# Designed miniproteins, single chains, continued (3), part 7

Each design is a single chain, and the fold is of that chain. pLDDT is the mean over its residues in the fold that is shown.

## One batch from the design tools (miniprotein)

Design m8225
Fold by ESMFold2-Fast:
Structure m8225 (fold): chain A 69 residues (1-69)
Amino acid sequence: SALPAHRERAVLELTRRVSELLAERGTDNVVGITLEAARAVAEEARRAGDEEVAAAAERMARAVEAELA
């Protein structure tokens, strides 16, 4: 099934940011890097005024944060 456009955009931005951070820092803390990336995507979307993408990225960050608890 096709995802809503704002969810696909959030996933694409998250995937791109995670790939960038993994290339810079390596793979020793993939979960922590994913959390950092999700938070960064949410903040960038908020600054751009894209509340739907920001909300989707924030939900992803909360899901990753729950895995670290």
Scores: mean pLDDT 82

Design m8226
Fold by ESMFold2-Fast:
Structure m8226 (fold): chain A 68 residues (1-68)
Amino acid sequence: MEELRKEALEIAREALELAREARDYVSAAQVLTLMGEFLEALEKGDLETAERLYEELLRLHRQLSERV
């Protein structure tokens, strides 16, 4: 639980930095939306939804990393 949250926050932070450096505000908004939904799922105890959203964050982070 706590480990997943910590890793998701780190990935989101890196993705936001990449998006801001590229001035890609659409991707930055997507990262924030996914992170918000992920935290809400964790608060509700919906681990399946949280894990799915974490995979979405990983995909977006990978996409942003490939652009630079």
Scores: mean pLDDT 80

Design m8227
Fold by ESMFold2-Fast:
Structure m8227 (fold): chain A 81 residues (1-81)
Amino acid sequence: MDKKALEEAIEYLEKAIKELEEGDIEKAIEYLEKAIEAARKAGDEDAVVLAESAKREAEEGKIEQAIEAARHAIATLKAAL
């Protein structure tokens, strides 16, 4: 597994959560897209699915669910480190 790509995915997910908490949904979606790409590069399919779920929920205005999905994605990526 690509450790650098795992660390990049975690960083983008943490940035996405911060933007969701601050109400900047457009920036949060941008960071979620970057997190999805990093998770794919890392080969963590569970994290990809969770990050894609977080993006969809953010796009639908389901901010609490988006944050929860992003946090679960971080937990999955950290378990792979």
Scores: mean pLDDT 87

Design m8228
Fold by ESMFold2-Fast:
Structure m8228 (fold): chain A 58 residues (1-58)
Amino acid sequence: SALIDELLEEARRRLADLPEAVRRAFLHELRQTLESLTDDAEMRATMERMVANVLAST
């Protein structure tokens, strides 16, 4: 999902100070969690609002 990929890219940027191994493990678990939650309409709406807010911050 493009939405999930954009969230993961933002998370990667915010976690840039963490060691690579820790960042990779966290992002992998985050992707799996987000993919499982995208079938929940409330969580999908929350993710869309978060992505829109982040992307609007130019």
Scores: mean pLDDT 71

Design m8229
Fold by ESMFold2-Fast:
Formats: sequence, C-alpha cells, structure tokens
Structure m8229 (fold): chain A 71 residues (1-71)
Amino acid sequence: AEREAALARAEELFAEGERAYAEGRYEEALRAYEEALRLLEEVLGENDPRTLPVQVAIGIIHIEMAVSKIP
C-alpha cells in the first residue's frame, strides 16, 4: 500500500517538475525531480530503470540553468 502511494507521489512530483520546467521555473522543477528521484530510489532501488528519466531531467535542468542568461 505504501509502495503504491510512494510511486504515485513520485509520478506526481515528476509531472510537477515537467510543468515547472515548461514554465521556466528551473529551481522548482529541480526540487520536484530530486524529490521524485529520492522516492523512486527508496521504493525501487538505485539501479531501477525508472530512475533514469528523472536523472536525465535533472541533468538537463543543470545544463539549462548553466546556459540560461537573465539580462
């Protein structure tokens, strides 16, 4: 029961991160993705393929934040 709730929460956080990223809210997106990754790692383990999309999203945000310039 708790596992299903945690997976649902991780999916919700991933969707929240995607919305924040689309809106240019990179810090909010990063926090949501990091929390989603933490939950997935706790439930599925660090080597589960389901963690890969979140890890990629986090990497993309780090690159985006590094190249983004606000005049």
Scores: mean pLDDT 78

Design m8230
Fold by ESMFold2-Fast:
Structure m8230 (fold): chain A 92 residues (1-92)
Amino acid sequence: SKLEQEFEELKKKFQELLEKAKKLIELLRDTLPDVAKELEKEVKEAEKLRKQAEEIYKKEQTPKNLEEAIKLLQQAIRKLEEVIRRAEAILS
């Protein structure tokens, strides 16, 4: 379905942003380890939201459940975008 395709596309986007966030946090560890630790906490919260989205997606593929999973995954993506924004601002 279109919702299944949207979920898979968002999952790929999440993985791209996760990789970028982890690289930026590693750079910050050398400069500001306490800030890196706070950003790692936000990444863990994003990963938790992604896991919740995947659990809903696997449990029952109704349109309502797919929409809920997509919303959670979008929330996870927004958290990673904020982590990246904060890290890039510090590194600039």
Scores: mean pLDDT 89

Design m8231
Fold by ESMFold2-Fast:
Structure m8231 (fold): chain A 60 residues (1-60)
Amino acid sequence: LSEEQQQEIERLEREAVRAYLAGDLARFQELGRRLLDKLLAHGLISEEEYQRRLEQLASL
């Protein structure tokens, strides 16, 4: 990952955590989905892990 890509992922993680702690599940789901999309695009997770986590996120 480039430094810019890493910073973007870290930003999404921080925003997702804040949304979760605030009880904003809709925003947490949105940010979590974006994070998963980027992790898959950069090869940090497998397609199988991506689908599993996406299903878990949608179930909240």
Scores: mean pLDDT 83

Design m8232
Fold by ESMFold2-Fast:
Structure m8232 (fold): chain A 81 residues (1-81)
Amino acid sequence: MISKEDLEQEVELALLTMQLALLKKYAPTFSPDERKEAAEEVRRLAEQAKELADKSTNPHIRKQAREIAEEAERLAEELEA
């Protein structure tokens, strides 16, 4: 049975996954100013994913959150280039 905390963390994970996917999809369309703003947003997303990985006791959530954080960090570096 899933706890309330696990459910809330699954929802957070799903939202982070969706936000990262949309940012990756639309990144090639961004202007230089939009790329800078997107890089800042992606870095916040990476921090939120790392925090989720650290606070979760669920190994599936922890693994997926870490993967999202790593992918977000890579995207931020690409946007800052």
Scores: mean pLDDT 84

Design m8233
Fold by ESMFold2-Fast:
Structure m8233 (fold): chain A 91 residues (1-91)
Amino acid sequence: MEELIEKLKELIKEAEEAIKEGKLEEALEKLEEALKLAEKLIELGKLEEAKEFLERLLELVMELLKKAEDLKLILRAIGLGLRIIGLLFEL
């Protein structure tokens, strides 16, 4: 559990830095990986921790979308955001 939460925090920090640097494809890949780990927290019954991470991931997806100009990247980010919203609605 400690390793999962620590990896999630690292991926979120890396995604934040990538968004600031305009490395949007790298940021999206980090956010997609972080979502997989947040889904594992849900499976493990860590719903409060999962909710906090999902809310942060959604904020970062929205920040990425403000900077994104490539249609493929925009569609991937929208898809990721919708998946996060769906999970938050079930929590």
Scores: mean pLDDT 87

Design m8235
Fold by ESMFold2-Fast:
Structure m8235 (fold): chain A 65 residues (1-65)
Amino acid sequence: MKVTDEQMERFEKVGKELAKLSTPKEAHRLSYEIFTELGKMLFEGDQKDVEALIERYEQEVKDLK
């Protein structure tokens, strides 16, 4: 399943914000976990599930700030 360009842009922004907030090792771990969860949903879930996942992580990043 394809994600939209807007979803990819939002996901990339989340990854960049996480990298700013954490050490390189911690940021890499969190990004990898997020990518793994997203990957599972892309093969087994609807695109709406991907949108909800991105929104949850966007909120998590804001709360960490």
Scores: mean pLDDT 67

Design m8236
Fold by ESMFold2-Fast:
Structure m8236 (fold): chain A 60 residues (1-60)
Amino acid sequence: MEKVEVTVTASAADEAEAAVKAAEEGIRKLEEMGGVDVEVTSVRTTGVGVGSATAVAMKP
């Protein structure tokens, strides 16, 4: 098994929405890669309407 990590930046009308959107996109990308045990490790907002999330998973 191999550990994979993705950082996603997303924009929305609101910073909280952007953070949630970034987290969801990170999870989705890891699932598309065949990742299991997906975990969001970091979420932050980086200005008006911008959020970033880092997620990790194990790839078989």
Scores: mean pLDDT 79

Design m8237
Fold by ESMFold2-Fast:
Structure m8237 (fold): chain A 84 residues (1-84)
Amino acid sequence: MTLEELRERMERTSPVHEEAVKRIDEIFDRAEKKGALTPELAAAAVAAKLRVMALTLDAEDVEEARRGAEEIVREFEKRAEEAE
């Protein structure tokens, strides 16, 4: 993969990545406000954001990127709920 190919993929999938990161941040903020924030949950949030980035860069189309991002966001939300 070249830098030019990465730039083209990022441009196509950037909105999906931004929306997923925003949702992860909203879930994290809710957990923090509830006093449910743990070092493990903080690490999981960082890992989820990295997984979304890797997935959107690897995705051949926007629909694939959107499906994968949705799954990662839901997995993180479930983990945040279990941390209470």
Scores: mean pLDDT 77

Design m8238
Fold by ESMFold2-Fast:
Structure m8238 (fold): chain A 61 residues (1-61)
Amino acid sequence: SMEEKLEFARRAVRLAVEIMRERGLTPEQREAVRDNLIAALQDEYGIDPETARRIFDEEEA
C-alpha cells in the first residue's frame, strides 16, 4: 500500500540523515545523497519528489 511505502521511505530517509550526520558530510555531499535517494524513492516506490523532499525536511529538523 502507499502507507507502507511512505513508512518505508521515512525509515530510509531517517537512516540516511543519521549516516550523513555521523560521517560529517559536506553540504555538497549531503545534497548528492538527498537527490539520489529522492530519485530512488520515485523510481522504485512511486513516491513523488515533493513528498520525498518533505520527508527529508521533517527528518533533518
Scores: mean pLDDT 84

Design m8239
Fold by ESMFold2-Fast:
Structure m8239 (fold): chain A 69 residues (1-69)
Amino acid sequence: VAPLDEKEIDAAMAEIAVAVALTAARNGAPLEEVIEELERVLEEAREKGLPEEVIKAIEEEIERVRERL
């Protein structure tokens, strides 16, 4: 098994946080609060220097939630 480095763990945590926020949105959570949480996750991902693919995925999910407003 490949060793998990700090960035791999941070990327996995970001993906989990996004999934939780999107699940909350599907269950009727206020979209404004979901966007705020996703933007927080995005800023943390950028600060930690996570892969561009992870950052782009978070940005695309934020846009999808914004379209529902």
Scores: mean pLDDT 78

Design m8240
Fold by ESMFold2-Fast:
Order: sequence, then C-alpha cells, then structure tokens
Structure m8240 (fold): chain A 63 residues (1-63)
Amino acid sequence: SMEELGKKLLEAARAGDLATVRELLEKHHADPRYRDENGRTALDWARERGDEATVAVLEAALA
C-alpha cells in the first residue's frame, strides 16, 4: 500500500540507506511527501542525519 511504502521510505532515510530510498522512489513510486506521526518526511530525517546524498535524491523527487 502507499502507507506501507511511505513508512519504508522513512525507515530507509532514517537508516541512511540510499539504495533503498532510490528503489522505493524510482521503482515503487513511494510518495516523498509522506509524513510520519510527528509530521516528519523522509527529507526531514535525511537532513537531521546530514546525509547530503539522500537529501539530494529526495529534493529531486519533490521537484
């Protein structure tokens, strides 16, 4: 489901798993705007980590 894909995208971003972030966005069309229970997106988590590569991928997906 779209909710399960959104949760997986958040988990991958929190873990710094760029390969899984890319796969979820490109192959599974996960919604990069999906927000967790605290209103955080995958991009918010990537920024908190300082993961510039994942930030760049998520920003491109949001454009």
Scores: mean pLDDT 86

Design m8241
Fold by ESMFold2-Fast:
Structure m8241 (fold): chain A 75 residues (1-75)
Amino acid sequence: ASVERLVGLALRVIGLEYELSRYELSEEAERLVREARELLREGLALWDTDPDRALALLEEALRLLEEALRLAREA
């Protein structure tokens, strides 16, 4: 269950990063992307030891990338 959710969230994060790569990003949107990448890295590192924390970090990374995409589309 948690592993399936983790994989699903990681794929969504990858998809959003790909979509964002098609835009010229503002400094604010770039900061959100960098923060999301740090959260993704930390979440993946915790997958074997604390999958619930890993899941929470990936959910936050996804939220930040969705905000970055909103900013990119509004520009």
Scores: mean pLDDT 81

Design m8242
Fold by ESMFold2-Fast:
Structure m8242 (fold): chain A 64 residues (1-64)
Amino acid sequence: MRERAIAAARAAAEAAPATGRPLSEEEKQRIVDGLLSGDDSPAVRAFILGASRASFEEVVRALE
């Protein structure tokens, strides 16, 4: 499950705009918790709303 979560977060980081909005610590934690439990909806919502590449890179680090 962790490997799948990391892969999803990396894919989001690669596709996300460098100048997108930063994620709050609460949003990052919800994305991490969601991905680890098999719920990608917080990550998908953040991506659609224009979250930055740097924010998704922080999610990847939290999952590693």
Scores: mean pLDDT 80

Design m8244
Fold by ESMFold2-Fast:
Structure m8244 (fold): chain A 58 residues (1-58)
Amino acid sequence: SMSTLKKLHRGIGLILRGIGLIFEGELTGDEELKKKGEEELEEGRKLLKEAEEEIKKE
């Protein structure tokens, strides 16, 4: 299973990339790029929530 630190690292990376893709899609009118960014942002949020829950238990 993925360690808490790896979940934090990957979660942050996905959030930053997701935000960037949403912004680029909005500027270019690329709806598929926006969707990709939204999906990556949500996966990143999920990983951060899991890591936060693991930290709070210890």
Scores: mean pLDDT 85

Design m8245
Fold by ESMFold2-Fast:
Structure m8245 (fold): chain A 60 residues (1-60)
Amino acid sequence: MITVTLHMETLEGAIGAALAAIGDDPEAKVKVEGNTVTVTLPDTERGRELAEELRRLYDK
């Protein structure tokens, strides 16, 4: 499994990241805690792509 932890500035940002994960991979598991979003993805090609995209967009 692939785990991605993202630190967001707003609740809308956290929800956006969570929805992106779930919408793109129905097997994605998402946990939102305040400004922190933890996404667990399966070891699939799409899971790896999504993990990389989430890190690129939200991990600054």
Scores: mean pLDDT 71

Design m8246
Fold by ESMFold2-Fast:
Structure m8246 (fold): chain A 84 residues (1-84)
Amino acid sequence: MEAFEEEKRRLLEEYGRLTRELLELLKQLPEEKQLELGKKLQKKLDEIAKQMAKETDPEKILELLRKAVEVLREAVEEARELLE
């Protein structure tokens, strides 16, 4: 459906934007903090990816994608706080 593909594209664009922002923030952190945040983020995203791989319902796929965007947004905020 067009509505599903449009929302999915928008969420993927936001995911990409947040990923780029996070990578720029992580470069400014000490290696120890980069590793700590990276492992925490990877664990959360891996859990969402596993659920998404098993899901065929478009609405649930969008919910999982929104959850992934939220996880990245939280990681960006955490990285910003560590730089202050």
Scores: mean pLDDT 84

Design m8247
Fold by ESMFold2-Fast:
Structure m8247 (fold): chain A 55 residues (1-55)
Amino acid sequence: MKEKIEEARERLREALRRGDLTGLNKAAGELQELIGTDEASREVQAAVDELQREE
């Protein structure tokens, strides 16, 4: 299970970097299924914040 969560997180970051809205939605959906809505929402926000800091 942990490996799938890591893969979903990585897909989320890649989709954000590419501006791939379809990929972003898929990765966010996978996270919701694996860790629940609240945790998935926090992961998405953390990834967005980290990318903004890199810019």
Scores: mean pLDDT 76

Design m8248
Fold by ESMFold2-Fast:
Parts: structure tokens; C-alpha cells; sequence
Structure m8248 (fold): chain A 82 residues (1-82)
């Protein structure tokens, strides 16, 4: 794989781990509806990033990873404020 492919794959893995942690937290306590929505949006963005990566569209994969990470960060912020 090219260095760019490895970097994007690692970023996708990081986003996948973030979603998994948030889903694990949700399994132990009830999250606010706005946080649940952000987790769902992050999971959708990760899926789109994986699809773009499989197609070799590294630019789109990076855009979707950034979107997923943004939703993950917002979910963590709102959970702390709730």
C-alpha cells in the first residue's frame, strides 16, 4: 500500500474505535438523544469512509473520516455537558 493509503486506513481505524467506545458507553447508560444522533452520524460517516477507501478514493475517505471524528468529538462534548 502507498503511504497515503496506510495513513487513511489508520485514521479509519481510529474513527471506528471512537464509535465503538461511544456505543459501549451507550450500552452502560442512557445517552441524551442528541448524543445518540451524533453517534449514528459518526457511524454512517465511518461506513462512507470505508467505502471510499475500498474504491481508492483517498480524498473522499479523508473527508468522511474528518466528518466522523467531528461527530465523535461533539458527542463526547455533549455527553460531558449532560
Amino acid sequence: MSPEEIEVEEEIALAQMGVAVLKLIASREELPEEVKKLVKEAEEAVRKAEEAFKRGDLEKAREYVEEALKHIKEAIKLDKEA
Scores: mean pLDDT 79

Design m8249
Fold by ESMFold2-Fast:
Structure m8249 (fold): chain A 65 residues (1-65)
Amino acid sequence: MTSYQYHRQGMQLYQQGNYSDSLSLFQQSIDLDPNNTQSWLNLGQTLQSLGQFQRSSHYQQLSRS
């Protein structure tokens, strides 16, 4: 797979709320192409989403799946 393909799959998982799997795919995209700025940005966004989800107990109550 190419860096671009990992990035696209990561975006799909991110949109589905699979942040942990999305994070792994963005990391693989960066490992293949460290100059892929979009993967770096999306890695940061995914980490932020995970952190925000953890900070808000309401997310865990309202979004169980």
Scores: mean pLDDT 72

Design m8250
Fold by ESMFold2-Fast:
Structure m8250 (fold): chain A 76 residues (1-76)
Amino acid sequence: MEAVAAEVEALVREARAAALAGDVARAEALMERAIALAEEAIRAAADVYGDRAAELAAQARARGRAMLAKAVAAAA
């Protein structure tokens, strides 16, 4: 899980850098990949998190998209 968390953070960092550089298409692709990996990791841990797995996956999606929107707005 820690290795997946590090990969997600690296993708989020690259997405922000791409957004700030004006490459919105690349930023969106990297952020969607980060969200997909986070969702998969949360669902893989569903046996541990139970009913909270779906909520955590939804929060990961919402936060990733909000971070992308803020980075794009900051570049404007």
Scores: mean pLDDT 76

Design m8251
Fold by ESMFold2-Fast:
Structure m8251 (fold): chain A 86 residues (1-86)
Amino acid sequence: EVEERRQRGLELTEAARKEIEARLAPYKDLWDKIFDAAVNELKAAVDYVAALREGDEETAQKYRDLAGQYSAEANRLEKELQEKLA
């Protein structure tokens, strides 16, 4: 009955997940956009640090500017989400 118990656990978890998804559905697009901006900021920050370590100041400045742009977008979207959650 290990498989049967695991299957029941997954079914209960899946039902709870679907309920949460349904309640968050109106904000999903905004959450996805915030997440994408945050991921892009992190990628740019990693590339910035890598360029600094290699002494490539020009490439580092490019990625620093890009990270700043994504950070600004994430902050803007987060404010919009805060307004919708209020």
Scores: mean pLDDT 76

Design m8252
Fold by ESMFold2-Fast:
Structure m8252 (fold): chain A 71 residues (1-71)
Amino acid sequence: MIEELRKRYLEHAAKAAEALEAGDLDAAIEHIREAAEAAVEAFVAQGYDEEEVRAKGEKTLAEDEALIREL
């Protein structure tokens, strides 16, 4: 259900923000990965191709991780 995926996304996004505020970059990256996975599942549930969505998500996640590592 998309509502469950949205809830999971928001919970992990909030935890990532808390980890960034605390300076825990590794925890922030892990929560961003979990939020990204929930987003991929939500797009697939809406009829988007899983392979295409995952490929785009992986690229964005790698860019976000690189930016966080630079902090």
Scores: mean pLDDT 74

Design m8253
Fold by ESMFold2-Fast:
Structure m8253 (fold): chain A 57 residues (1-57)
Amino acid sequence: ALPAGTETREVTHVSEDEDGVTTTVTLPLHEGDGMDAAEREAAARAAAAGARVERRR
């Protein structure tokens, strides 16, 4: 589980495929700061377990 605080913000990654399909992935990460290794690992696990993946076409 990620921190209980409300300071964690979301980052969105968008990629587009050859046929024009847009994939959007949103994951909770701290914005504008660095993360130590443990925090980054926790964020990556949360993203893998609960990230929202949306494909649009």
Scores: mean pLDDT 51

Design m8254
Fold by ESMFold2-Fast:
Structure m8254 (fold): chain A 56 residues (1-56)
Amino acid sequence: MTEEDLKAKIKALEEMKKEGSEIPDEFLDKLIEALKKGASLEELTELIAELKGIKK
């Protein structure tokens, strides 16, 4: 994953928070934090699975 890809994903998640996404802000924050820490694809997949598990 390139640094540009990382920045683009973080920006997209921040925009989702501003636009009132159906995804809870707390999960968007977890994803943003994980990306900033250089999380692996595996870790990101686990976070997404948690989000889906509690999504209404």
Scores: mean pLDDT 69

Design m8255
Fold by ESMFold2-Fast:
Structure m8255 (fold): chain A 105 residues (1-105)
Amino acid sequence: MKKVKEAVTLLTSGGILYSAGDYEAAIELFEEAIKLAKEAKDNLTVAQSYLHLGRAYEAQGDYEKAAKYYEEAIKILDTLPSSDKEAQALKKKAEENLKKVKEKI
C-alpha cells in the first residue's frame, strides 16, 4: 500500500534526525509513521515505529515513555508469525531495550 511506503519513508527520515540528535523532530515523524502504518494495517511497520519511538524517548531520558512504547512494540510483534524473521529480530531488540530502561525506573 502507498501508506506503507510513506510510513517507511518517515521511519528513515526520523532515523536520520535521531542520529543527528534531533529527538523531538524524530518523535514527530515516528508518531506519523505509526498513524500511517495503522491505517495500512501493517503491524510490522507499526511495531518498528513503536520501537523507534521508544528509542527516541530513551535518548531524551524519558524511561517511562520508552518502556511503554517498547511494550507496545512487543505486544504487536507477539501477534505476528514465528516465521517472520524481521519480527523476531525486532522483538528481541525491544525486549533488550525494555529490560535496560526498566532498570532506570
Scores: mean pLDDT 85

Design m8256
Fold by ESMFold2-Fast:
Structure m8256 (fold): chain A 81 residues (1-81)
Amino acid sequence: LYKESAERAREVAEKYRRAGDYRSAGLYYRAAGENYYAAGDFKKAAESYREAAELFEKAGDLESAREARELAERAERGELP
């Protein structure tokens, strides 16, 4: 279920990205990262959080971008709660 939820979140994120809604795209990539992490896929979780950070930067949301980057680093190490 978590893996499927992550895949769905990525699909929604890509639709928002194509529409130019970078903030919504970032939020859905962040959700994908959360679900990949819950599934134990730390590599895909980190990749999804990095995508979220880039999208938040494009949206001008530097705070959310920084938080997503920190989540990516911690997810890669398996250090998220």
Scores: mean pLDDT 86

Design m8257
Fold by ESMFold2-Fast:
Structure m8257 (fold): chain A 96 residues (1-96)
Amino acid sequence: GDEEIRKLLEEAEELLREAERYIEEAKKALEKGDIEKAEEYLKKAEELLKEAEELLEKAEELLKKHGVNKELLLRLIGLKLRLIGLKFDIELLKSK
C-alpha cells in the first residue's frame, strides 16, 4: 500500500541526492582538468540514476495497482522531473 510507495520514493530521493553530489564532484574535476576523475564520478552518478529510475517505476506500478494517492503521485512526478534534469546535466558535462 501507501507505506511501500513512500519507502520506494524516499529511497529514490536519496539515490538522486547522491547522484547530484557525484555530478557536482565531476564539475569540480573538469574545472581542474581531471577528465579521468570526472568520468569516474559521472559513471557513479549514472548508476545511481538507473537505480532511482527502477524504484520510481516500481512506485508508479504500485500507485496504479492500489489506487492513486495524490500526495504520492505529485512526489513521484517531482522525482521523475529531477531524474530527467540530472540526466541532462550529465550529458552537458560529457559534451565539454
Scores: mean pLDDT 88

Design m8258
Fold by ESMFold2-Fast:
Structure m8258 (fold): chain A 58 residues (1-58)
Amino acid sequence: SSEELQRVHDEVSLWVQAEVDRRIAELGRPLSDEERRELMRKASELLEKKVKEVKEKS
């Protein structure tokens, strides 16, 4: 459903925010451009998988 797709987008967004905060805390520094790119790639993969799961249930 449209609501389930929105929920998936919100979940991935919250995951990204939590991962950024966690990694900064662990590193004691801002994320590098490479670390940011890797995180965004993982976020895109996670979003694609979750969107596919929603579509498969229809």
Scores: mean pLDDT 83

Design m8259
Fold by ESMFold2-Fast:
Structure m8259 (fold): chain A 82 residues (1-82)
Amino acid sequence: MDVLVTMEVLNEEGKVIASSTTVAKPGETVSLTFYDPETNTTYSASFTVPTELAPDSTLTLTKTFTGPDGKKYTAVATFTSL
């Protein structure tokens, strides 16, 4: 079964700074990367696609992390069964 994955990274103010949409299989790892030219650093957030996703359902997972710049970021992944 294919899963539609929409990922967004939000900064401390709740502004979306990176987004991607892909199709993946249950149990695969999906990653969103973005580059900050001021710190010359690439940031990434990764999620494992749920293996127990019900048909025609949507699941949202949130992960908060601290970047090398000391700022907080929030990664949001939405999984929709296809």
Scores: mean pLDDT 78

Design m8260
Fold by ESMFold2-Fast:
Structure m8260 (fold): chain A 61 residues (1-61)
Amino acid sequence: MEEERRRELLEKEIEYGVLAVDHAVRSVVAKKEGNEEEAQKHLELLEKYNEESNRYYRERE
């Protein structure tokens, strides 16, 4: 049970971390294209997914 739970939390940490990185890249691209509104949306999603990833990290520790 303990090991399976740790694996589940690690998988969620990685999953949300990857989503955060994807939105970080999209935010930079949108900003370079002059789409400040789109860049802001991706930045908000980056912060959201990064916080979720950190939450799973903290729960695992």
Scores: mean pLDDT 82

Design m8261
Fold by ESMFold2-Fast:
Structure m8261 (fold): chain A 55 residues (1-55)
Amino acid sequence: TAEEVAALKAELRAKADRLQALVDDPNSTPEQVQAAIDELRATYARLKAAEAALA
């Protein structure tokens, strides 16, 4: 649905902001950064599936 697409776009932005914060934090571990990247990619895949279903 259009609402689901909007929610996923907001979630993707929030996760991108979190990834940036982790990259900027010298106390972040490589595993924390990788996990944030993996979550961002998973959310992007969900967004693409939702957009395809909306079309």
Scores: mean pLDDT 82

Design m8262
Fold by ESMFold2-Fast:
Structure m8262 (fold): chain A 102 residues (1-102)
Amino acid sequence: SAQEADVALMAAQSYLGQGKPEEALKLLDRAIELAGEASARDYYLKGQAYFKLGKYEEAIEQYEKAIALAPENRRAWRNLGEVYEKLGKYEKAKEYYAKAER
């Protein structure tokens, strides 16, 4: 149900704050299952979890899905910049940082 999905989402955010990205991913997948579809917020938080795990390609995929649903999410644009910087792709990082500032 939507209420159960919201509870799972809140628990996932709590685990991310505690530095437990693997537990957060399990709860995010559960939240998506309970909701029947993924929101921009679900994709954004999965992106953060993958980034904390050093899974930069997976983080990019999730952040791109988040900005496709919510292009106004400046944090997702900035986080994409940070991921590309971690990959040594500085020109692309600069482009995404510019998108975060507009």
Scores: mean pLDDT 88

